# Designs tried in a protein design run: designed miniproteins, single chains, continued (3). Part 14

Each design is a single chain, and the fold is of that chain. pLDDT is the mean over its residues in the fold that is shown.

## One batch from the design tools (miniprotein)

Design m8482
Fold by ESMFold2-Fast:
Structure m8482 (fold): chain A 60 residues (1-60)
Amino acid sequence: MKTVVIKAKDILEAIGLALRLIGDFPEASVSLSGNEVTVTLPDDPKLIAELQKLQKEVES
């Protein structure tokens, strides 16, 4: 399994991101800690790459 931590601007952005992740990545486990969203995916290179692109988009 691969774990990625995405840092949102604030807790409202983090909540929105978590809801999006639950919908778009049903195979993922998602948890919230303040403005940080922790996502755990199976070791699928396609899913991991897609999540990492989303992380870069959010943290830009």
Scores: mean pLDDT 79

Design m8483
Fold by ESMFold2-Fast:
Formats: structure tokens, sequence, C-alpha cells
Structure m8483 (fold): chain A 101 residues (1-101)
């Protein structure tokens, strides 16, 4: 499927920009990965949340991690990052709930 290939390439470009600290470009490419996958790319949602978390947009990050977990409830990375996001909000009890999952 050409769209699945495009989604994977977009994800890898997003990862590249995330590593360079270009969070806005990372977000653009992760959004493209989600679009090309018809919303069925848990890893893209996790990385989109991570980019928002690195920008300090904690509430947006939480929304994207929750979408990743809806698609893949056993997504360890999304659960870990969701715990980190709640910790950044000072919601320590909620952070601990996700660390234990």
Amino acid sequence: DPRETAARIALELGRYYLKQGDYDKAIEYFELAIEFSDGKYPEAYTLLGEAYLKKGEVDKAIEWFEKAIELDPENVRALQLLAEAYEKKGETDKAEEYRKK
C-alpha cells in the first residue's frame, strides 16, 4: 500500500526533526503519518504527543497519548509518557496510576 509506505516515511522524517529539536516540523510529519494511515498509527500518536510534551504543551500531549492508548492499550511508551505528562502537571497520583500499568 503506497499510503502505508508514505505514512512510515513521514514518521521517520518526524523522528529526524524531533531529534534535531525542530518540534514544529516533527509535528507536521507525524500529522502526515496519521493522515496517510487513516488514523491507525499508534506510534505516530505517541510521537506527536512527545513533540508537544517537548514544546511544554502538556495538555495537548496528554490528548495524543490517550489516542495512542485507545488504539494500543499495551503501548508501554505511550503509558510512560502519559505518566511523565501528568507528573509535569503536578498530578502525581495520576502519574503513578499509569506507571503501574
Scores: mean pLDDT 87

Design m8484
Fold by ESMFold2-Fast:
Structure m8484 (fold): chain A 95 residues (1-95)
Amino acid sequence: GSEEELRRVQEEARRLAEESRKKMLDIQNLLKEMLKKGEATEEQINKLIQAGNHYGLAYIAYQAAVESKDLEEAKRNLELGREYREKGDKLFEEV
């Protein structure tokens, strides 16, 4: 029933939240390397910040899906998280 579907959505959201957190750490590590080399451009820094912001919003949306007790709300938050993650990925690929 809907309870089994909700549990599946929550489990998927939990995994995707962890993936989004790891992507934020990847951005932090990349920024640290760029700053250490003294070769980071303002454009690169701005794109990485924007990518990090989108991954952060994805993380928040996925956590909202995990915490939801309503199937439709959980699905909406899961989809919102996926949209933010896709936007973050596109910005990260441009660096």
Scores: mean pLDDT 88

Design m8485
Fold by ESMFold2-Fast:
Structure m8485 (fold): chain A 67 residues (1-67)
Amino acid sequence: MSAEETLKELREKLEELGVSKEEIEEALAYVEELIKKGVPPEEAIKRALALLANKGIISLEQARELA
């Protein structure tokens, strides 16, 4: 899967959960930075979702379902 496709899917899922645009952009930037450092896209997404859950923006269950 391309990085662009992966980021688009993550954006759409976070929008469906009611996450703010600012938090979505922060999460996507974090995923892009991890991918740039050599982290696989799937792993980068899981880490971004865990970050959102730790901030209380989404639940741990939601993070697991989206990963």
Scores: mean pLDDT 79

Design m8486
Fold by ESMFold2-Fast:
Structure m8486 (fold): chain A 65 residues (1-65)
Amino acid sequence: TEHLQAAIRALSAGDLEAAVEHLEKALPQAPPEAQPYVEKAIRAAREGKRDQALLYAGKALALAS
């Protein structure tokens, strides 16, 4: 959860590279239900789609809590 929260903060700040690093660290620790959303957030962040990455990371966090 800490890496997911850090990723959301990085995305909000526009730091897509830091967001990807935090999302990649969150992925192996995420519940199975959240993993697809973490993967979608990583893809969106790598494509520069900040708002979409934020949406997916937020969904992943909700499922991980």
Scores: mean pLDDT 86

Design m8487
Fold by ESMFold2-Fast:
Structure m8487 (fold): chain A 55 residues (1-55)
Amino acid sequence: SPALLAGAEAYAAGDYARAVALFDAALAEDPDNEAAKRLRAAARAALAALPPEQQ
């Protein structure tokens, strides 16, 4: 989906908060998309690992 592609681009750019939101949108369209689930989990983990001022 366009949301999955946009989420992957945001993740690659280091914008993990945007990536999470876009992967949530991809999962709203296709709840069984295992790639989107894994990428969302990775983006959330990366976001949680950032210092508070960069979240």
Scores: mean pLDDT 82

Design m8488
Fold by ESMFold2-Fast:
Structure m8488 (fold): chain A 64 residues (1-64)
Amino acid sequence: AAEEYAEAVVEEVRSLAPPRPDLPALLEQLREKARLAVEADQAGDIEKSKEYAAQAQELAKEAL
């Protein structure tokens, strides 16, 4: 589910990314987008959920 995906992505990025001053801010934004994806999915807004999930994925790529 989107929630499980969100938690996995945040943990993966945290474990793989090197220590850096901007990482906490990136992880916070990543978690926010992941949470919004879950909320949209629960509300039945599949398209919005996909959009937020894609944004979370881009943030993960940026952090790595």
Scores: mean pLDDT 77

Design m8489
Fold by ESMFold2-Fast:
Structure m8489 (fold): chain A 67 residues (1-67)
Amino acid sequence: SNLEEVQKKFLEEMEKNAEKIAEEAGVDVEVIEKLREKFKEMLEQGVSPQEIYEELEKFWKEYLESL
């Protein structure tokens, strides 16, 4: 239960500070917004927190490989 709430708070933080997160990570804000959308979709589908982290890491790696 606590992990789900932490993830929801993190999602809210991404929505509020997407531009700042993108700047600190050295990527386009669109990348952070795509990660946020994927995160939100997985939370809504009831995907486990562990699987969410694995899928987001995979998405991030695929993005970096596309550069």
Scores: mean pLDDT 73

Design m8490
Fold by ESMFold2-Fast:
Structure m8490 (fold): chain A 88 residues (1-88)
Amino acid sequence: RPEWLTDEQAREVARILREAAEKAQKLGYNEIADTLRRLAEQVEKERLPAGVVLMALATLYVSAKSQGKEEVAKILEEARDRVAELAA
């Protein structure tokens, strides 16, 4: 069974994702920023399991690295680490 986020964890994860989206947008990665904002909305509405959020962030990270987008890959890695810490 996936570990479900509590209401407090869901709010904090959504905050982390929106913070990462703002950082990505400032670097001009609007598509990644939009994806992160949509993920934050889903976390708040559906209380996604932590593993699903981490998998989504890992997928975005691998995609960013394969495209040479090192700065946004670092933002995604930092967001993933923060979400993982909350789910520990």
Scores: mean pLDDT 82

Design m8492
Fold by ESMFold2-Fast:
Order: C-alpha cells, then structure tokens, then sequence
Structure m8492 (fold): chain A 74 residues (1-74)
C-alpha cells in the first residue's frame, strides 16, 4: 500500500516534469503507468492526464477513448 502510493507519487512527479518540458509522449506513458498501479480513483485521474497529453500531441481519437475510460473508472 505505502509502496504503491510512493510509486504513484514518483510517476506523477516524472509525468509533471515531462509535461513541463513539453514531452507529452513521455507524460502520457507515465500517466498510463500510473493508471496500471493506482486505485480506481487514481486510475481515473491518471487516464484523464494521459488523455490531455494525447490531445496535446494531436492524437484526438486516442484522447477521446481515454477520457471515456476515465469517466467509467471514476
């Protein structure tokens, strides 16, 4: 539990750093990894972050699919 939360926090920091650097592909990969290890609520938030990163990359169809998945996960 604590180890899982530490991993999610580490991935969140790395994703924020990637997004701040304009590396949205890296940010999306890290957000998807967070979705794999998170609780349902954490997964919903992570999928939303991945959708935003894909939207920044112009991958609108993938972003829409991830948004729908995030809504169902919440």
Amino acid sequence: DAARRAEVERLAREADEAAAAGDYERAAELALRMAEVGTPAERAAALGAAALAYEKLGRREEAAELRAEAERAA
Scores: mean pLDDT 83

Design m8493
Fold by ESMFold2-Fast:
Structure m8493 (fold): chain A 68 residues (1-68)
Amino acid sequence: GMMEELREALERLERALARLDELSRVQVQNMLHEAKELLKRAEELGDEETARRLREIIEQLESHLATL
């Protein structure tokens, strides 16, 4: 279902964070866009745990992008 797809997308983003230093600026920007869209969906579904994890991911991506 939509919640399972959201969780799988979150887990995929978390795995990509482990390789963040290997990613280009464009790849990081694309991940940030995806994370923000997933956050909107998590908030619409009331999935507070997934929304919290996505906010942490967004903060990490924005911090990394600022160093590029």
Scores: mean pLDDT 84

Design m8494
Fold by ESMFold2-Fast:
Structure m8494 (fold): chain A 68 residues (1-68)
Amino acid sequence: LIEEIAKKSPALAETLKKFPPKNEKKARELAKKMIEIALERFGSTDALKDSEKNAEISGLMLLEAEEE
């Protein structure tokens, strides 16, 4: 699953390694949230490649994960 995510976005895969999910469902949920936040906040998944933007996306993703 992490390998599939890395094919779409290497930056997203690296970020997910910092808070590894226990199962595939959680991994997919994290990937979806990261992509949605990148698109909403920065208009592009390319934001995942920028270290500062990636850090903000990771923070927002963690907040979304806690809320759900």
Scores: mean pLDDT 63

Design m8495
Fold by ESMFold2-Fast:
Structure m8495 (fold): chain A 71 residues (1-71)
Amino acid sequence: MTLEERIRAAVEEAGKEYFTVEEAVELLRSLGLNVSEEALRQAIKEAGLTTVNGKLSVEELIKAVKYLLDK
């Protein structure tokens, strides 16, 4: 499975559509990604991603992870 497929599967198991930065970091760490809250916040800012009520959608989370891996 690709990393995107693993993120989507983990999100589906969690039963959530939106993630706080803290929840997103915990999810990513559970998948073996060494990501800090600060690194994720910087990725959101630098990639120009949007949040809804301070939370990331699955699509925005995937974009943030792709940005972090390409940096």
Scores: mean pLDDT 80

Design m8496
Fold by ESMFold2-Fast:
Order: C-alpha cells, then sequence, then structure tokens
Structure m8496 (fold): chain A 80 residues (1-80)
C-alpha cells in the first residue's frame, strides 16, 4: 500500500538522521518517533493476506529497529 511505503521511507529517513546525530537527547526523540512509525507499519501489515510478504516486511521493520536502537545505545555509551 502507498501508506505502508510512506511509513518505510519515514523509518529510513529517521535512521539516516540518527547516523548523523551527536546529541543523545535528540537521538532518543528520533528513536521514539521511529517506534511510533514502526508500530503503524506493523498494524498495517497485520491486514496483509500474503504471509510471505507480511513475514519479509515485518523482518525488515525489526532489522531497522535494531539498527536505530544500536545507534542510540552507542551514543549513550560515548556520552558516559
Amino acid sequence: SEELEKLFKEMEKIIEELKKETDVEKAKELLEKFKEIATKAAELLEKELDFKSYSEKMKEIQKKFDEALDIVNELEEKAL
């Protein structure tokens, strides 16, 4: 769906912003925004009747979330 494609592009944009971020608080705000968008994408995917498409896209969301979380955790460790 067009809405799902838009949400995936927004998630990708946030990851790119996170890669350039040096402020831990701003990175945490970006991660929270990512979580909101990822939740909306997952909810739209629950309406998908093709299990293979559902599985592949859910795996992509999880991979993007793990990448975003790793960036934030690394920034927090460097701030200590």
Scores: mean pLDDT 84

Design m8497
Fold by ESMFold2-Fast:
Structure m8497 (fold): chain A 110 residues (1-110)
Amino acid sequence: SSTRKATLEALRERKEELREEGKEAAEAGDAEKLVEIGEDFYQLGDYETAAELYKKAIELDPSNAEAWTNLGEALKKLGKYEEAREAYKKALELDPGNAIAAENLAKLEA
């Protein structure tokens, strides 16, 4: 349908804009911006690209508990449950009060 094609084109254009922003953030060494762009891809349902951006953020700042939690959520959406467990465990090592990581880890260990 024409409406569906227009929506898919707009989504494609937005993803291209975000990819360029992600490239600029990576070149600038901006881990925080990489997490933000990863969250945008996650919201658009592009979990693979979101996970890649979170991994780049972690490479720059491995102490960012939020990036580890978000990586776990993206990996879980991709069905990579073992890798998701590892990411959530790392998030909890960095921030023991992280309720999202704790709840999701408990569900994966059940």
Scores: mean pLDDT 87

Design m8498
Fold by ESMFold2-Fast:
Structure m8498 (fold): chain A 61 residues (1-61)
Amino acid sequence: MDEEIREKLLEAKRLTEELKTAPAEEIPALIGRVLRAIGDALDLALKAGRLDLFGKLAKEI
């Protein structure tokens, strides 16, 4: 489960980097995907009791 939290937050980080070069019309879709990945990671962290891990990794996005 820790690996799954890391993978979801890494996905959010990758999508956030894409926002820097994305055309304006793609930005809303990318933002939606970032928020979903973060939400998935948070849900996994809550179920695993690993909010500490989520907090550490999310601060680096």
Scores: mean pLDDT 79

Design m8499
Fold by ESMFold2-Fast:
Structure m8499 (fold): chain A 71 residues (1-71)
Amino acid sequence: MSVREGALAALDTYTAQLLAEIKDPAVRAEIERLRAEAKAALAAARTPAEVRAVAAGFFRRADELYDRAKA
């Protein structure tokens, strides 16, 4: 499995977990938008370092949205 394939699988799995817990439709829409943006960025990534940076950025932003939804 490539680093990109692993990152895509991790994004989809984490998104599904967050959406199972979050009831706010606006936060749900933001998470799905972040996933779409991250997938597009992963498709454009040329190096393993770029793939890791995109994945890290997605997880950080998704965690921030989750924390906001729970506040």
Scores: mean pLDDT 82

Design m8500
Fold by ESMFold2-Fast:
Structure m8500 (fold): chain A 65 residues (1-65)
Amino acid sequence: SKEAVDKLIDIINKLRDLGAIEKVEYKGDTIILTVKPEKRDTAMELIKEAQKAAEELGKKLIVKF
């Protein structure tokens, strides 16, 4: 849904604002989010929300540290 897309974008923007994202890669139905290890604890709740939003869109979110 549009709401799920908007939510995922907002969460990714929040992660960028925290300086938590090293990079984001798109591979078909899979999104690979590389998170800075030093931001792992700070970003954990937003990472979980991003995973839920991706699932709602039928996409797989893989998180790397």
Scores: mean pLDDT 80

Design m8501
Fold by ESMFold2-Fast:
Structure m8501 (fold): chain A 46 residues (1-46)
Amino acid sequence: DAVAEIARRNAEAAEKLGNPGLASFYRDLAERAEQGAKALNEKITS
């Protein structure tokens, strides 16, 4: 999932910049994007 991958990279960048709150936000977004993509893929491929 491209969205989840981008979000993970943004989280790492935020950590390097010393913004743990932003890093946490992007990690959560990546997890939600992966879950959403899985649910959507099940509906469109069923």
Scores: mean pLDDT 76

Design m8502
Fold by ESMFold2-Fast:
Structure m8502 (fold): chain A 67 residues (1-67)
Amino acid sequence: KEEAEKYRQLALDYFNEAAENQADPVKRYEALAKGFRALANSARAQGREDVAEKYEKLADEFEKKAK
């Protein structure tokens, strides 16, 4: 699916951003949250709601850590 691939590429971009911001926890956690959110969207595009739910929980945790 083109949608699943698009979200997977977006997740990779965010994970690279997180790696570059290792010294800044807020920016790192924000990027990780966006990355996992994109993976959840990719999983939903593939009909994998169970996988999407797990990625959404990870994204929520990192969003909380960014605060």
Scores: mean pLDDT 81

Design m8504
Fold by ESMFold2-Fast:
Structure m8504 (fold): chain A 62 residues (1-62)
Amino acid sequence: MKMIARAIRDYEAEEEDELSLKKGDIVEILEVVDEYRVLARNLKTGEEGLVPKDVLELLSTE
């Protein structure tokens, strides 16, 4: 199941394992890591990293 989300605001990575996003970026959620974070891939850049769940709006789960 492919989960697609959109960044609802800009996010700057604070750690090396985190992903920076700009508002409107489309990401694929690869894994739900914990209650706060997901592992995501930015579909524009191909970069992967951890992102807080609260910066993402889920668009599709198919």
Scores: mean pLDDT 81

Design m8505
Fold by ESMFold2-Fast:
Structure m8505 (fold): chain A 63 residues (1-63)
Amino acid sequence: HMEELRKAVEEALKKVLENYTGDLSKVDRNLLISLIITEAAKILGKPVSDIREEARKIVEELL
């Protein structure tokens, strides 16, 4: 369960970074976290609301 979510967050982080061409230091941290959580939800095939709390904790650990 947690391992699958963590892998999805790691893949989401890679995809968000690949699509972002600007300076990440100028992006609002909460917006960046939200983008990663949204992408992780797509990878898992689940609604954002189902993973938001757990995924946010993992994203904050990785950033």
Scores: mean pLDDT 76

Design m8506
Fold by ESMFold2-Fast:
Structure m8506 (fold): chain A 70 residues (1-70)
Amino acid sequence: PSEEEIDREVAEALVLMMVGIARWLAEQGRYDEAIETLRKALEFAKKHGVSEDVIKYVEEELKRVEEMKA
């Protein structure tokens, strides 16, 4: 359904864009917003069949930001 309306390459680009936004938010000390953005990016990536390498990258970024907040 909705997944078929978005090309996999476009989905990957959107995920990487969300990671970029989350990195910027973390640089501003906005860790909660960065974590929420990364969680949404991870959910979107899994929903749209984004590559495992990209999913792992998002998971690593999420862990990194969570550690910065702790």
Scores: mean pLDDT 81

Design m8507
Fold by ESMFold2-Fast:
Structure m8507 (fold): chain A 73 residues (1-73)
Amino acid sequence: EEEEIKKKLEELKKLYKENLPKATEEDIAFAKELLEKMLKGESLPEMPDSVFSEAQLAALQALLSKKLVELVE
């Protein structure tokens, strides 16, 4: 179990290290705002899926992965 968790953490570290530098400042800012609202448990406005670009989704996933690693370590 711990060995499996360690493997998943390394995968998450690789993901955010590779993807965060490739994201634009705007994509990162958008992802940070959403992540902050989610972590605070605040009600999110209704957002249609079509407003998320591939880059915005990748930035959000990378930031979420980084936060998960920080919380576990």
Scores: mean pLDDT 67

Design m8509
Fold by ESMFold2-Fast:
Structure m8509 (fold): chain A 62 residues (1-62)
Amino acid sequence: MEEVADGVAEAARYAAENSKVTPEQAEKIGEGARDLAISAGATPEQAERVGKRAYEAAKKAS
């Protein structure tokens, strides 16, 4: 049971929704996540998947 982790994730999502993340900001978030994954030793395919998932999460919060 990870109520604390779930609450933090939900609070972050609520804050992002209230802040009105723009499409441009969502794209930058995805690109930054991809670059970070590559820096951490992820393969190009893994980095692309991380970036896409971050972009989709930010886009849904918009």
Scores: mean pLDDT 66

Design m8510
Fold by ESMFold2-Fast:
Structure m8510 (fold): chain A 108 residues (1-108)
Amino acid sequence: SMEIEELLKKAREKLEQGDYEGAVRYARKAADLAYEEKDVKGAIEAGEIALKAAVKALKQGDYEAAIRAAETAIYAYERALEIDPNNLEAQIGLGVARLVLAIAKLLK
C-alpha cells in the first residue's frame, strides 16, 4: 500500500540521517501495517531497515540503539513469517537479526 511505502521511505530517510530511533519507529509502524495488510514484502523491507540501523548503531558503539533496532528487525521478520512461514528471505533475516542482537548484548 501507499501508506506502507511512505512509512518505509521515512524509515530509510531517518536511517540515512543517523537517526536510528526514528528509523526503528517508522520501520515498526510499517511492519505492523504490513501484517494487517498481509504484505510480506513490506514486513521484510521493514526488517531490513531495522537490521541496517542495528548494524550501524553497533559499529558506532551505541549498543542500546543496536539492541532496540535488532529487536525491531526480529519483530518485523516474525510478522513476515506469520504471513508466509516458508519465506526464505524472512528466515535468513530473522537469523541475522538474532545474531546482531546477541552481539550487541554481549558488548554492552
Scores: mean pLDDT 92

Design m8511
Fold by ESMFold2-Fast:
Structure m8511 (fold): chain A 55 residues (1-55)
Amino acid sequence: SSLERRKAVLYTAAGIARAGAEASREFIKDKEKAEEEERLNLETAEELERELEEL
């Protein structure tokens, strides 16, 4: 019936939306790790540059 088809479509769409939300969450975690890595690399560069200035 048309009603059962509509229910199936909505169920599938909801599942896709949930999967999208989970993928976005994983991406945010990966971005946070990358941001921390950038910060640490900048700190290291600044430390090494200070050492160079003292030579």
Scores: mean pLDDT 87

Design m8512
Fold by ESMFold2-Fast:
Structure m8512 (fold): chain A 80 residues (1-80)
Amino acid sequence: MEEIAKVFEEAAKKLKELGGDETAELLEEAARAYREGDLRKAAVLATAAGVIATALSIEGRDEVSDLVTEALKKAQELEK
């Protein structure tokens, strides 16, 4: 859980540098939910970040989308 939170916090910092503030905020909230043990809230917030990243990719912001997707994939690998 703490390792997943750290992954999301690191991704959020990079997203803010790329102007992906909305996705960064969602991943920061997901990280907080993981630390609190609220796995359902964390999953909803992480899913919302993924949906927004997909929309941003359609708009040509692939760098933001790729960063969110990589963070979500890394979290899934650690959540076992």
Scores: mean pLDDT 80

Design m8513
Fold by ESMFold2-Fast:
Structure m8513 (fold): chain A 55 residues (1-55)
Amino acid sequence: NLEEQIAALEKELEELERQGVQLAIDGRTDELAEVQKRARALKAELDKLKAQAAQ
């Protein structure tokens, strides 16, 4: 259902954010950019699902 899908994506986004922080500390800018791209895509999907759940 939408609630479970939202929770799963929120967890994945949190994990990507932690990974991004570590990559920034380690100076791995190319890998950081890739993680940021994926995080943006997940945020867009979350916004879409939350809009559906609100109806």
Scores: mean pLDDT 83

Design m8514
Fold by ESMFold2-Fast:
Structure m8514 (fold): chain A 68 residues (1-68)
Amino acid sequence: TVAKVVSESGIEYELTFKGDKATSTSSKKSDNLALKETGTGISGTLERKGDEATLTAGGKVLKGKVLE
């Protein structure tokens, strides 16, 4: 599963979920911020804390890590 998210700094992320894991790719530049983001491809909220990510969408909670 792929989730597309735009951060508050205007940086785009693509998150790939595999089981409870996620990898991400920044389309522009990563901001390295621990922040809460709203998903654009999935109606939900992404919370990033360091290298960890938690996505809440449609009553589901997915955990993963942000890829370098």
Scores: mean pLDDT 49

Design m8515
Fold by ESMFold2-Fast:
Structure m8515 (fold): chain A 72 residues (1-72)
Amino acid sequence: MEKELEAEILVSLARMFLSIAKLLLKKGKYEEARESLKLAEKLVKEAEEAGAKEEEVKELREEIKKLKEEIE
């Protein structure tokens, strides 16, 4: 199932960029953190479209929203 594998890869990539954004935010690199969050958002949307689990998508979106609020 190509779509299932695609969704798993996209979720993993979104989690990776979310972690990078958290690290950059802690280092005071707000511009780079914003760029990583934008990539994570794009990957979460693509994962949802590929059939990722609703609970995983919601969790990732909530984390992204919280980090955006910390930067802005």
Scores: mean pLDDT 82

Design m8516
Fold by ESMFold2-Fast:
Structure m8516 (fold): chain A 60 residues (1-60)
Amino acid sequence: MSVEEISQEVRRLLEQLRSETSDLLEIAERLEEEAKKSKDPVKRDMLLLLARRYREEAER
């Protein structure tokens, strides 16, 4: 399991999502959808953690 490779994939996804929208809630929803499609439990957990952080940021 390469945490570094997963981290790079997640960062590239975030870069793409941020280019599409500045809405933090929309970014969180997109991350949650990507987590549902992920077959790797480590990648899924990382995406869900980021989605939670973006939702918290969007609230305040």
Scores: mean pLDDT 79

Design m8517
Fold by ESMFold2-Fast:
Structure m8517 (fold): chain A 70 residues (1-70)
Amino acid sequence: MVEEVINEASRLTQEGKRAYEAGDKEKALELLEKAIELLNEALSKETDPRNQVILKYVKKEIEELKEEIE
């Protein structure tokens, strides 16, 4: 279910932000990479175009955050 994947990716992203604020840049990047990988796997299995748009949007936001951190 798309909602479950988005919730898990959001949780990983929030933990990544906390790690970055705590000065652990390596841990932050690791968590964001895990979130991106999870979304990529969901996208490869998703056949509904509406769900694909949502997953791509969430993925792009996390990728942009990762680039800003590094």
Scores: mean pLDDT 83

Design m8518
Fold by ESMFold2-Fast:
Structure m8518 (fold): chain A 70 residues (1-70)
Amino acid sequence: MIDELKKQIEEAKKKIEEYRKEVKKLKELLKTDPSKETIIRYVAASLRLIGYETHLEILERRLAEEEEKL
């Protein structure tokens, strides 16, 4: 269980890094192309990032709880 949680945490961290990179690129793009389309893409990527960051917090909390039981 702990090893599975650690694996899920590493996967979530990789997804967070990918979406942070995407959000950063879209934020730079907004400086030159503040179109509705670019804004929608930025918002969607930002929501994905928040979702993965929240998921990581839940996984890290579960890992801490499981480690306390050992």
Scores: mean pLDDT 82

Design m8519
Fold by ESMFold2-Fast:
Formats: sequence, C-alpha cells, structure tokens
Structure m8519 (fold): chain A 54 residues (1-54)
Amino acid sequence: MEEKAKSYVEEARKALEAGDYERAVQFAIKALELDPSNEEARKLLEEAVQRLAE
C-alpha cells in the first residue's frame, strides 16, 4: 500500500489498541481516503465502530 495510507493504518491500529476508538475511526477513514481498496483500514474501521457501539 502507499506510504501515507500505511502510516494512517498504523496510527489507527495504535489508537484501537489504546482504546481510543474515535481516533481509530478518524485514522482508518484517512487511510481509506488515500487507498479505498485497503482491506486492513476497512477492518480497523469496522472494529472501531463496533467498539463505539458498545
């Protein structure tokens, strides 16, 4: 994937691990804006949204 999209994916993962689900959603969306086909970013977004719904 692109360097920028990969950077946002890493930040989304870190935010998710820290329990900052809003931040994880924001970074996952940024990654998808740069690479809409990024499966990892999509999965991170889905997981963060599910956590926010709890």
Scores: mean pLDDT 80

Design m8520
Fold by ESMFold2-Fast:
Structure m8520 (fold): chain A 68 residues (1-68)
Amino acid sequence: GPAAALDAAENFLKGFPGVTVSRVGSTEIVATVPDNPSRIVAIVLSLIGEFPTLTVSLSGTTITVSVA
C-alpha cells in the first residue's frame, strides 16, 4: 500500500551517499541530495521507476516524495 511504498522509498534514499532524509508526518519524505546534477537525475529517475504510485518533485537539491 502507499504507506509501505513510502517506507521503502525512505530506506532506498538512505542508501545513497550524502543524502539526508527526513519524514514529515505519515505522508511525505524530504531528502536533501548533494549538488551534482547527474546524481540528482539518477536518484529522481530511480524513484519514479521503483515507486510509480508515489509523487516525486524536485526543487534545487531537495527531493520531496509523497503519498498521492
Scores: mean pLDDT 82

